# Designs tried in a protein design run: designed miniproteins, single chains, continued (5). Part 68

Each design is a single chain, and the fold is of that chain. pLDDT is the mean over its residues in the fold that is shown.

## One batch from the design tools (miniprotein)

Design m18513
Fold by ESMFold2-Fast:
Structure m18513 (fold): chain A 96 residues (1-96)
Amino acid sequence: LTPEQEADIDRAIVLLTLSVGIVAAKNRGEEEAAKILSEARDRVLQALDAGDYDTALKILEEARKKVKEVASPEMAADFERLIDRVIALIEKRKAA
């Protein structure tokens, strides 16, 4: 794949992964977690579109911390794992 195609795929994976988290939070009545994930998704996508991987990583780390504070213990672990997967993908992209 070309670097441009890989970037498009990575962006789509980030969008899908965070959107799944938002839907899961809403379905569980975790409204504060859903809001945090939604705001993080929008800001991360803007940072990725600008090529600013450091800002994207910072946003995700902040979202990870906030979700842990507001979500139920069961859902907090799931949301943290989801955010960690997105962080790993962006770190891999930054290293490439």
Scores: mean pLDDT 86

Design m18514
Fold by ESMFold2-Fast:
Structure m18514 (fold): chain A 83 residues (1-83)
Amino acid sequence: MDAEIDEGIAQIMMAVGNLALEKGDPEGAVELYEKAVEILERSLGPDHPAVAEAYENLARAYEALGDTEKAQEWRSKAEKARA
């Protein structure tokens, strides 16, 4: 179904975002992870483990940018989604 396809697309976006972080492009990683979050939240809801993973990836990207406040906000969301 569409939700399964969306999850696959979001996983690809997260994988490309991980490559962006490894190459020292945290801004590009944020954009990719934000798109993955939008797709996963719409398809699976905010309390799904896949969404929690996307939130954690976004927190890592914000830490790489030096935005510790946003990183902590996204980590908090990830913890709630996993609970």
Scores: mean pLDDT 81

Design m18515
Fold by ESMFold2-Fast:
Structure m18515 (fold): chain A 90 residues (1-90)
Amino acid sequence: AEEYYNEGAKYLSEEKYEEAIEYFKKALELDPKYLKAMILLGYALIEAGKYEEAIEVFKKALEIDPDNEEAKQGLQLALYLAGKEEEAKK
């Protein structure tokens, strides 16, 4: 799982968002509770303009760790970009 996560993070840093998404999804196929992979997958989906998928991924991350501030911030950003800014307000 970590090998695919590391490759995904590399593609994300190179702005190769579709490749990053593929590798983070592979990491999650091996470890479905890999929180770090979910968080970076959510951000890669945002960069690719896939805001609804990003919302779903960040919601799943918060099911694993409800106090995760990075996942909370990612969810708020994805909701805002999807035009659901009312759901992003506390």
Scores: mean pLDDT 81

Design m18516
Fold by ESMFold2-Fast:
Structure m18516 (fold): chain A 74 residues (1-74)
Amino acid sequence: AELPVEGKIVDENGNVLYEGKFNSSKVDEAIAESGLMSRSEAKQLLDEGKIAVNGVTVFSSDFELKNGDVITIY
């Protein structure tokens, strides 16, 4: 997908934490760009299995986001 990627970040209860454009397609960088946490903190949550994209757990910090993707933080 071309940048910017449009998506949203939700918590485990479906509350929207961020909705908008990301200037990176990498999941760790997109989470950091939202202002919710640093890229290092996002990588830690990925390693702990606490991040999913479209309901599927993601462990790779460089996972490629697509337009309309939903990131869930547990």
Scores: mean pLDDT 83

Design m18517
Fold by ESMFold2-Fast:
Parts: C-alpha cells; sequence; structure tokens
Structure m18517 (fold): chain A 55 residues (1-55)
C-alpha cells in the first residue's frame, strides 16, 4: 500500500538520523500495513547496527 511505502521510507530516514524509537515504530507500522518482509528485515538489521554503534 502507499501508506506502508511511506512509513517504510520514514523509518529508513529515522534510522539514518539515529532516531531508533521513531524508526522502530514506523517499521512496525509499515509491516502491519503490508510492507514486504524482506524490506522490513533489512531495515531491522540497520536499526540494530545503529543501536550497537550507540552502545
Amino acid sequence: SAEAERLLAEAERAAAEGDLERAERHAVQSYLLGAPKERVEALGRRIRAVAAAQA
């Protein structure tokens, strides 16, 4: 859906900015709205990488 695509793009931007809470929230919402699993999983790996770098 267009909304899932938009939320996935927002989550990607949030992850790039280091805003992990916003990235996780939008990633979950995009998945619930039908975003492809592979794209959500790739984003999840990015979020975890950023979290590890911040720890």
Scores: mean pLDDT 83

Design m18518
Fold by ESMFold2-Fast:
Structure m18518 (fold): chain A 79 residues (1-79)
Amino acid sequence: MSPEEAEELADGVRHVGRYLYSQGHLNEEAYELVLEASEALRRGDYETAIRLLEEAASLASERGREVLERLREEIELRQ
């Protein structure tokens, strides 16, 4: 994954996280984990980003979990 692709993906993760939090699909802890995952992507730390999204998904609503799992898969495919 290029640095530009990582930045775009990080922005996407942060935007989706904000949306899910605003809709009540993430609690504060899960939302913080999504923000940390976005920062890890910007640093090129894809393994940390994947783990943080897995933790966030475990704390999320069913809908939030589905969305976060798809984001994790996208990172894994581009890694």
Scores: mean pLDDT 85

Design m18519
Fold by ESMFold2-Fast:
Structure m18519 (fold): chain A 55 residues (1-55)
Amino acid sequence: KVDEINELVREAYERIKAGQPLDEVIEELRKKLKELGASDETIERAVQALRDAAS
């Protein structure tokens, strides 16, 4: 489960590097994590990790 979350964050980061808007990538990441059954707290931590990596 944690490995899948880390993989999704990495894929999202690659999309940002490819020029996709940050807000769209975050929205897609939230949807995918929710589908995996991740808690709201876990989703927010993953989004924050993506924001930090993109900065």
Scores: mean pLDDT 79

Design m18520
Fold by ESMFold2-Fast:
Structure m18520 (fold): chain A 61 residues (1-61)
Amino acid sequence: KKEALEEAKRYVDNGDIDKAKEILKSLGLNEEILDSMTKEQLKRLIDGYLEALEAEEKRKK
């Protein structure tokens, strides 16, 4: 999941929003919500998930 989120972030940064949305949709996110989001909103969403996963990883030794 973390690797897929990092890949989605790379697509957003490169301006390939459609590929980023495809990855997020494959992770179970709602298609209608993703289609309504801007590039900046998608980036914030991905960053939030990555931060949550990093916090979980640091907690587990």
Scores: mean pLDDT 76

Design m18521
Fold by ESMFold2-Fast:
Structure m18521 (fold): chain A 86 residues (1-86)
Amino acid sequence: MTIKITLSGAGVGSKLAAIGVGTEAVLSGGTMRSSVSGDTLTVVSEGAGDRAVQSALGLATGIKENGGSATVTQQGDTLTVNGVGH
């Protein structure tokens, strides 16, 4: 599965959680790429296992619980998480 995470205006905790998702994908035999442009962090993981998927869903929930907004969409083999505000 491919996981794409985009965080805009996120705090350190949310950014570390996004990197954690990528790390779990790598530990499952997948890959991770991260980039920063302005206040936006993007993490893309390919070959992600179930644990990385659960962590991505937890990230979206955590952003919403901390007063930000987050959307999660799945199309085929790609899970996309967009988070704004922390």
Scores: mean pLDDT 82

Design m18522
Fold by ESMFold2-Fast:
Structure m18522 (fold): chain A 109 residues (1-109)
Amino acid sequence: SSKRERAKELLEEAERLIEEAERALKEGKVEEALELLGEALEKLGEALKLAKEAKDKELLERVIELAKRALELALEILKKAETLEQMLRAIGLALDAIGIIIEAELLLK
């Protein structure tokens, strides 16, 4: 399925962006980590939509796996945030990740 193939591509892109964001955070680059994680979550949201349309349980499980990793990273960014604006953005990304996890889990019932 074209939708399944596109979802896999988006999940691979999201994983790379999460890995880049984790690296940026280790280097103390909070702004770069926030930007990269935001882009990763956008791709995860698109992958979730395609996985839902394809009714693909394995893709939904992969969305949950990466969204949980994104949530953990958002919480680590929050710990290293130096400004209220950075803290609020990290909280927003954590909430986005939680939303993706909840939606994907409900689709697995």
Scores: mean pLDDT 92

Design m18523
Fold by ESMFold2-Fast:
Structure m18523 (fold): chain A 98 residues (1-98)
Amino acid sequence: SEEIERLLEDAIALLNYLAERLEAEGYHELAAWLREKAEELKRLLEKKDYEGAIELLRETIAYLEEVIPTLPPELAALARTVIDNLRRYVATIEELLK
């Protein structure tokens, strides 16, 4: 699905953007982890493994929610916005797969 592919590309871009902002503020390990998740998501997209992509996004969201309390307020707010967008992408992709 071209629409699913676009949503996953948007998710990859969003994860990389959050990683860049975290890296700039010294959160190097979390940034590296997010870049790794973005690369895994890209591989799943290339394979058209949309169910695998949804699972990876859910795992990524769950971990980010655990980490949010450790972040300064501005980065926590950005991470919450990223999570909200990823949740919307997951819900839309699941609907398109029915």
Scores: mean pLDDT 91

Design m18524
Fold by ESMFold2-Fast:
Structure m18524 (fold): chain A 66 residues (1-66)
Amino acid sequence: ENIKKVLDHQIKVFEELGIDESTIKKLEELKKLPSGEIIERLSEELGISKEQVKKRVEELLEQIKE
């Protein structure tokens, strides 16, 4: 569930920055997937390991709380 919170925050940030609708839509589609599939998709998309994705999600969640 932490990854979905990070995606929610990222979508909001992208909307405020005026990032294109296609990028926002891609994040919204990712959010519809189970957390494990989101991690897998992000791992493939970013070219990093699933463990690195999980670590980054934890770091971003920490930043959101602050």
Scores: mean pLDDT 75

Design m18525
Fold by ESMFold2-Fast:
Structure m18525 (fold): chain A 60 residues (1-60)
Amino acid sequence: MDEEEFDREVREALALMYAGILKANNKLDEAESVIEFVRQHLGDEAAELLKKAIEEIKKK
């Protein structure tokens, strides 16, 4: 297992978990602010992962 691959899988899992928590708490309307916060503190890649996870959850 590559260290970079592990890091990416963890970020993807965290994004899905956070999107699920937002859905469970009926806070998907806060998604835009949360994505911007993630972009500022964790970078563009993390923000895009969270954005895609939220979009997938909204689609269902």
Scores: mean pLDDT 72

Design m18526
Fold by ESMFold2-Fast:
Structure m18526 (fold): chain A 64 residues (1-64)
Amino acid sequence: MAERLKEQREIARLVALVLRGIGAKIDLELAKRGLITLTPAQRAELEADIAAGEEALKKIREDL
């Protein structure tokens, strides 16, 4: 039996990944509008954060 604290930490980690993904989507949208400039490396990191956030959201939905 996993302790409630371990479950809360896993949920918090997944929520943090979802929030990071949302922030990354905002940053990419700002870049598309020309409000910020991103290097190719920064863009790749934001795309990875979005993918990680989508995967975390899928896990949260499966645990519902």
Scores: mean pLDDT 78

Design m18527
Fold by ESMFold2-Fast:
Structure m18527 (fold): chain A 88 residues (1-88)
Amino acid sequence: EEERKKLIEEAAEHLAKAVEALLDGKVEEAIKHLKKAIELLSKTDDPEVQAALKELEKALEALKKGKVEEALKHLDKAAEHLVKALSK
């Protein structure tokens, strides 16, 4: 499914930008990118995509509490799930 792959790839790009923003101290930009990734991934029901969504939602909750290190751990887990979703 080419549309599904494009949505996952675009979401992964937003996830990468969110991580870069957090490492640069730009929490507002990171939240914008995470919300876009969640929007894109919510259009599929693939199990790995659902696992990534769960981790992205936890990252957003951590950022709302100012816990940047906790958010980065959840973003790393989300990225692992997206890589699996794009494999085979």
Scores: mean pLDDT 84

Design m18528
Fold by ESMFold2-Fast:
Structure m18528 (fold): chain A 73 residues (1-73)
Amino acid sequence: AAAEAAAYARAAAEAAAKGDGEQAGRFGHLSGIAGKSNPEAARWGGMAGAAGVAGDAETARRAAQLSIEAALA
């Protein structure tokens, strides 16, 4: 579901903010799986996870916000 994809995207951004790239990547992957019915929310969630793995907490936070916006559209 779109809301589930957005929730995982938020979790990925939180993990990225804590410097936990492994957990950020895991949550980004889960966002992709959960968002099968809303590919846009899933895509942004995946990007939040990837940014977290790269150590870019700011990009992860922004991508998570876009996933939430896509889920609410």
Scores: mean pLDDT 79

Design m18529
Fold by ESMFold2-Fast:
Structure m18529 (fold): chain A 73 residues (1-73)
Amino acid sequence: HMEEMEKAIEEVAELVRQGRWDEARKKATELVKKYPDAVKLAFQKAQEASDAGNFEEAALYGRVAKLLLDAKE
């Protein structure tokens, strides 16, 4: 469900914040397999952060969305 998907996106975002790129890529791959719509949610979060003037958060979710896109077959 959306709440689980949102939590999983936050886990990937936290790994990206910590510079744990290999772990972030592994979790992104697992996330997109379980939740195909995770890419759309990550882009929505990036837009919401940008609209709120939170540009660091917007950039973070943009990176997460790209990791999810790269993991998607």
Scores: mean pLDDT 82

Design m18530
Fold by ESMFold2-Fast:
Formats: sequence, structure tokens, C-alpha cells
Structure m18530 (fold): chain A 80 residues (1-80)
Amino acid sequence: SKEEKLKKIREEIRKYLKENHPVPLTDEQIDEEVERIFDFIEKYVKEMKAKGYSLEEIIEHFKKMGAKPWLIELVKLLFE
């Protein structure tokens, strides 16, 4: 389901932040950062879709900015 896929992406982002953040974050700080990322991407995808951009155009934009694979997957799920 879409909800299960979104949960897996949240878990992947949490793992990424735990392993790659230059300063150790608390579990609370990690959870807050995951939700900030989700909210930002959801708002951005909604705005670009409203402006007439296709999923493919939004994905190309994120790829040019060096987006991680989990971010591309999140964009696909949120565009649905």
C-alpha cells in the first residue's frame, strides 16, 4: 500500500540521518527532521503539479540537484 511505502521511506531517512549526520541527533530530533523533509517535499510537489509540471519534469529537477534514491521514490508516491 501507499502507506506502507511511505513508512519504509521514513525508516530509510531515519537510518540515513543516524549514519550520515555530522553531529549525533536524538531520536526526537531525527523524527522532527523526517517530518520536516516530508512536509517540504509534499508542499513542493503539490505546488509544481499545480503549475502544470509533469512527474518526469519534477524528478529530473531533483536528479539535477543530486537527490538520493529515497527522495525520488517519495516524489513519485506524493505525485500520485
Scores: mean pLDDT 82

Design m18531
Fold by ESMFold2-Fast:
Structure m18531 (fold): chain A 90 residues (1-90)
Amino acid sequence: SELEKDKEFAEYVRKGNEYYLNGDYEEAIKEFEKALEIYPDDPYAYYNKGRAYYKLGRYEEALEYYQKALELEPEDELAKNALEKVKSQL
């Protein structure tokens, strides 16, 4: 059901954010990937996946996911600012 999908998506996003805050960036990425399996066009999950790659120093992957987030939501100032930041590292 839609409610079960929403609950499962929210749980993966919550776990991803907890891993991210604890500095467990690789585990955060895995949880955001699970969220994207449920809702593949969620710009928030792409943005947060990009943030985790950025923290790992994996700037080309961070760039790809920030670009995907901005493609899905072109007026997102957080994604725009994140793109500027990662481009300065390349």
Scores: mean pLDDT 89

Design m18532
Fold by ESMFold2-Fast:
Structure m18532 (fold): chain A 78 residues (1-78)
Amino acid sequence: GLERLFAELDRRLAEARKIYQEAVSKADSLTEEEIRSYLEKAVEAGDIGAAVLLTLMKRHKISKEEAVEGLKRLADLL
């Protein structure tokens, strides 16, 4: 039922939060490849914001510095 859906969403949200917390703690030292790897893990956890940011990085529409700022903003939303 709806309770099972909320339990699964809470689990996935907690997983995404762990990914973002680890990434933010290392943000100033992350390579573009490492940022992409963290975003890919967040996408697998179901985070739509990570999917948007990852797509912009893959299309070379944002810089590494903009990607780090975006990652910090996504972490603040979770």
Scores: mean pLDDT 79

Design m18533
Fold by ESMFold2-Fast:
Structure m18533 (fold): chain A 87 residues (1-87)
Amino acid sequence: TETTVTRLEDLEVTVAGRTYRLTSAVLTTVRDTATGAETITLVGQAEDGNTVTLVLEIAGDGSWTLTGTVRDAAGNVVDSYSESGTG
């Protein structure tokens, strides 16, 4: 297993027809070196005070699932979605 953690600031992300302006974000990539499977997690703080969590899971065959969750400052889920496909 290989894990990489990257801190990002002032980032604009467009996903599933949504655009997020993040003042700060943490990107974590975990790769299984035996299978080639990879999980990419982005947890970001948006300019409007919401927390955005994006999880992209890529299987060793290139199939993928993306899950997005947006929470307000009180921790309530205000948006959630998922998409999947093949690479």
Scores: mean pLDDT 83

Design m18534
Fold by ESMFold2-Fast:
Structure m18534 (fold): chain A 68 residues (1-68)
Amino acid sequence: AMARAEAEAHIVRGAKALHDGDYETAVEHFRRALELYPDSRGAHYLLAQAYRGLGKFDEADELLAKAN
């Protein structure tokens, strides 16, 4: 589906931002991916890592619970 392909593009861009230490940009891309494809366990996991980078550990732990 087109929405799924768009979500995957956001996951790729978010993962690059996460690698570059741009946690705020990573959060925005992963949140957009989850709006388009809410069942993405990968996006939940990656969003949790971005929140950990921002020091938002409680939000990260909630997302990790949804990823598994």
Scores: mean pLDDT 81

Design m18535
Fold by ESMFold2-Fast:
Order: structure tokens, then sequence, then C-alpha cells
Structure m18535 (fold): chain A 82 residues (1-82)
């Protein structure tokens, strides 16, 4: 298993928790870190997370951003589980 995938999974779980708690600032930092880790490994997931970051600029789209992060987490879990 790629160590960066495991790191990204943990980072995204933390970011999702922050979003659910309303801590958008912490969530943004976590998403940026996960994007950097995933850019060369899974560009599709990285792009999905970049969209989530853009959505977080608009408070009315926060639930949509949460859904994208949850989708990214499920994809990473499947990759790690083989």
Amino acid sequence: VDERLVEALRTLESALEALKQGNVTAARYGLLEAIELLRDIDPEVAEKLERALELLQDPSKREEAIELVEEALERLKKIIEE
C-alpha cells in the first residue's frame, strides 16, 4: 500500500469531521494536504477534492462539498482494500 494513500485517507477523515463540526478553516487545510498527496497517485480523486474546495467558498454549497469528500473517502478505501 502506498504510504501517501494511507496519509491522504487519514487527512480526509479528519477534514470530513471538521466539516461536520462546522470548522471550515481546518477542513480546507486538510483538503489542500490531501490534494497534494493524491495529485500524482489518483488525479481523479484530487480533482474531486479541488471541486470540494471551490464549493467551500460558498456557504450554501457546503453539503455538496461534504458529499464529494465522502465519495473520495469511499474510493480511497476501495483502493487500499484491494
Scores: mean pLDDT 82

Design m18536
Fold by ESMFold2-Fast:
Parts: structure tokens; C-alpha cells; sequence
Structure m18536 (fold): chain A 66 residues (1-66)
């Protein structure tokens, strides 16, 4: 019965990674638009996107380790 619980945890981790990836893409889009109007705001958005990409990678690696 542990196998079904493991599969559920992997699916939840993968979903969390997908949500983080979507948020990273949204921040990348904002960074691209703000680069022309506000370089400082664009850089902050880029940093947030990078942090979210790192989190997505961590979630994916944790799912693969399971």
C-alpha cells in the first residue's frame, strides 16, 4: 500500500514544480516588459523568476529521488 502513497506524493511534487514554473514564466514576461520602462523593477522580477526556477528544479529532483 505504500506504492500508492508514493505515487500521490510524486504527483503533488510535480504539480508544485509546474506551478512554480508557471510563476517563473510570468515573472520572466514581466521582467521583459519592465526592462524598457523600469530596469530596476525588471531586475527584481528576473531575480524572482530565477528563485522560482530553482525551486521548481528542487521539487522535480525530490520527485525523481522518490
Amino acid sequence: AAAAEKAKKIQELLESARLSEERAQGNLDVAKQMEKESPQAGRAALRTAQLEEDQARKFREEAEAL
Scores: mean pLDDT 84

Design m18537
Fold by ESMFold2-Fast:
Structure m18537 (fold): chain A 91 residues (1-91)
Amino acid sequence: MEEARRLIEEAREIARELLELLKEVAKTGDVEAINTAIGGILRAIGGVVEAELLLKQGREEEALRAARRAVRDAREGLERTRKALEEAKKK
């Protein structure tokens, strides 16, 4: 339970970083980079919601797996968005 809650908070923190990156990506006007950032944010938030709902239902092992996936997805989204921002800056 506590580990799942910690991972959910970690995924939320990464999603907040992704939102800050969206501000920089938006300044580039690059539609592909903007879509990458938005997609990453939506995926991270969706994963957090799924893990929280599983915890509320008492499905602790499933919640832990969902929380771990949410952190992974959030980190992947962050890296993809950083790469998209770097590519957009070259244009």
Scores: mean pLDDT 84

Design m18538
Fold by ESMFold2-Fast:
Structure m18538 (fold): chain A 90 residues (1-90)
Amino acid sequence: GSHREKAREHIEKAREALEEGKYREAIRHLQEAALHLMEAAETLEEILRAIALQLRAIGLEFDLELGASKEEIERELRRLLEELEELLEE
């Protein structure tokens, strides 16, 4: 549906932003992807998983603002990207 299509687009944009070193842009695209997956969710498990990913992406934006290392930010961005892609393909 429309929300899953928007989630896919934001996941793709997050991947591109990450490869360009645009961490804030990547984080914000992952937040948007998680929000769209929450709206598309049909089960309580999918809703709770999407909420957890959204909260982790919000937390990562705070970590970036507080000066977390490039290595820490990239590691968590790649983990969030993988988990959002898994949720999208379910």
Scores: mean pLDDT 88

Design m18539
Fold by ESMFold2-Fast:
Structure m18539 (fold): chain A 71 residues (1-71)
Amino acid sequence: EKARELLQKAMEYLARKDYDKAIELSNEAIKESTDPRLKARAYSLIAEAYINKGDVEKAKEYQKKARELAA
């Protein structure tokens, strides 16, 4: 539903190298969902965006959030 549509759009922006928009839409997907698996995917996408922006510390933070929700 809405959260899945937001995550799909975030993935499209990531592919276009619009990392800020990808992060924004991923955070919106997290707010719209109670599904831990969807939230984990969104956190992983945010982490990938931060890796591409060169922000290794934020990437590690979001990778940890994704892992905790997937456990």
Scores: mean pLDDT 86

Design m18540
Fold by ESMFold2-Fast:
Structure m18540 (fold): chain A 55 residues (1-55)
Amino acid sequence: MKEFEVRSPLDAARALAEMVKRGEISVEQARAVAGTLSDPEAREEALRLIDEATK
């Protein structure tokens, strides 16, 4: 996966989930950032990953 992978909104979503898991940001903060994603599919995946990271 060449240049297309670098621009993946899903990669950003995974980073947010990792930050929540590490306690660097709160679930509320991560969800707020995920909610700013313009792509609804990426937003839904981000919220799901964040929820998974807290369980």
Scores: mean pLDDT 71

Design m18541
Fold by ESMFold2-Fast:
Structure m18541 (fold): chain A 59 residues (1-59)
Amino acid sequence: SKEELEKRIKLLEERLEAIKKKLAEQAKTTGNYDIVERLLKQMEAAKKKQIEELKKELG
């Protein structure tokens, strides 16, 4: 159902935010922010694609 897909999208968005926060925190500790920023952008793009695919299935 559309409701189930909406729940999955919301959970993915919450997980994405948690990952982004953890990676940013790690970058501050290691001093390799440029590398972590690149990884963050890749992860964000990948999760956004997953969310878009689920939204397409919603119609």
Scores: mean pLDDT 75

Design m18542
Fold by ESMFold2-Fast:
Structure m18542 (fold): chain A 59 residues (1-59)
Amino acid sequence: DEEILERVKKNLEEASKTLSKEELEERLKIAIDTLKDLGVSEETLEKIKEYGKELLEKL
């Protein structure tokens, strides 16, 4: 799960440089739904949500 968390954080960070706030919100939603379907732990999903909120606050 730590490797998934690190990879998703990097992907969201790169996306935040080119996407609008609305586009980043949609991408975050899709990422969470996809990872949930893949059986990623709730703990890791919450960490991704927290990181996504921090990125959205900067936009």
Scores: mean pLDDT 78

Design m18543
Fold by ESMFold2-Fast:
Structure m18543 (fold): chain A 90 residues (1-90)
Amino acid sequence: SSTVIQSMNYMQQTDPQVAYQTASGIVQAVNSGSVSQAMGSLGNGMQQVGMSNDQISQTIGDFAKMSKDQQQQFGNIMQQMAQQLQQQMS
């Protein structure tokens, strides 16, 4: 979902450390097959960067509608984001 990617892009511009923790948490959750943990990591990160409850609810809802293939693709994007952020922050 474009909304999920937009939220992660906003997060990395607002607080790269929160974005790194959130992306890493999503990667671990997707790799373990835990959709609820991925949603939790995403929601916590969005809340930490000051996104509204409406934006959080919409983004989590969009993530929950993703197919397994879409979740895997999103996990791959999050892995790349985490690697880039780790390199920039190190």
Scores: mean pLDDT 85

Design m18544
Fold by ESMFold2-Fast:
Structure m18544 (fold): chain A 61 residues (1-61)
Amino acid sequence: SAAEKRAEAERLIAEGHELARQGRLEEAADKYREAGDLLLSIDPRDVIGLVALAEAERLRE
């Protein structure tokens, strides 16, 4: 369901945040990308999903 996908995306964002705090930037980027892809699969214009993808891209630099 969409609710289950949103809950999973929230979990992935939280994991990404924790990995970023540990300096594991590539792993954090992977989590943010996964969350963004999941949210955009529900709504291609989801602001949180787009922000998650942008954050993933930024951390890979």
Scores: mean pLDDT 86

Design m18545
Fold by ESMFold2-Fast:
Structure m18545 (fold): chain A 84 residues (1-84)
Amino acid sequence: MEELEKGLKENEKKLQEYIDELKKKGEELSKDEEGKKKAEELKKEAEKIEKNKEKMLEVSREVAEDLREKVGKTADELVEKRRE
């Protein structure tokens, strides 16, 4: 479980760095009129990644919860069988 939390934290950090980089590039490009259109594209891409990040975190939480339930059931069944 702790390893799953560490992996989630690392992925979150990497995704946030990428989002921040896209936003920074967008802001830099927006100084030119032609760059303003490119900045809008980068902003949309950053927003899409941000949404995917939130969805990925939610899915990871659900997977962790499902794994906990499955492991718990297996442990209970194993304990009951060992009593035989």
Scores: mean pLDDT 67

Design m18546
Fold by ESMFold2-Fast:
Structure m18546 (fold): chain A 61 residues (1-61)
Amino acid sequence: MSELQRLEAELQAAIAAGDVEAARAAVERMLALMRERGTPEAEIEATRANLEEVLRSLEAA
């Protein structure tokens, strides 16, 4: 798998397990990798907003 696919899989697994700490770490690494790979800022920001919403849902549950 690509590094991004691996991080996405880790994030999904952490979310399924309710592991907020692991999910947050995966989000941070994924966004950093996207920026390093030259993903447009608008796409990175949209992805960040979506993932932060998921993390808030996990933390608030």
Scores: mean pLDDT 78

Design m18547
Fold by ESMFold2-Fast:
Structure m18547 (fold): chain A 63 residues (1-63)
Amino acid sequence: MIEERAERVAREAARLILQGRPVEALRLIDEFYEEVEKEFGREAAEEARLRTLDLVHRLLREA
């Protein structure tokens, strides 16, 4: 499911940011957007991106 993938991507992106690798985190999120856009279309990709960013913010707040 897109939501499970978003959670996985968010966790990895948050880990990268905490390690001082924010450019790699942004690339990971961008790659996920492109994959979802190809499979499910632009609106699904935009929603997945926003959900991923919200999850990243929550994970960083908890760290």
Scores: mean pLDDT 84

Design m18548
Fold by ESMFold2-Fast:
Structure m18548 (fold): chain A 68 residues (1-68)
Amino acid sequence: STEENLKLGLEALAAGDYESAVAHFQAAIAENPNNATAWRNLGVALDKLGRHKEAAEYKEKAKKLEAE
């Protein structure tokens, strides 16, 4: 479920397992592409991996979903 994948992704982020976090947030997005929290946290995990361009794009996606 989206909720389960978000939880697992956040736990992976807290543990410093950034590759695992990316996989879980991608799974959450696959189930619900309008989940701004998943997009934002995917960006955070990607930034930790040095994938800054992708991180910025996904953070903007999250902001757009949260705003209007």
Scores: mean pLDDT 86

Design m18549
Fold by ESMFold2-Fast:
Structure m18549 (fold): chain A 114 residues (1-114)
Amino acid sequence: MDEEKLIQGEMYIVEGSLAQKKGDYETAIKYYEKAAELLEDVDKELQARAYNNLGETYYKAGDYEKAIEYYEKALELAPENWRAYENLGKVYEKMGDYEKAKKYRELAEKLRKS
């Protein structure tokens, strides 16, 4: 059991979250990338959380293409993560792709109610 990697990965997610709350997106990205790398083959749910947090950080930084990439990586590891679909809907809405935004919001709602 990779308990040390699990604890360290959780700590990196916490440090990334604190940096993100301060608007330090560059530092947040570095910590979430470290968490995602460390949690590879250790814990898929926490690795998906790190990818989802990377997506949210890139979205707040205005990098919508990277936000989509990381939300899709989170969904590949955790397909039932309705929040990642909701976040994809928000990104596509900001990009003016209202058809994709609606599709992802409907997927999020379906999964949330299942």
Scores: mean pLDDT 88

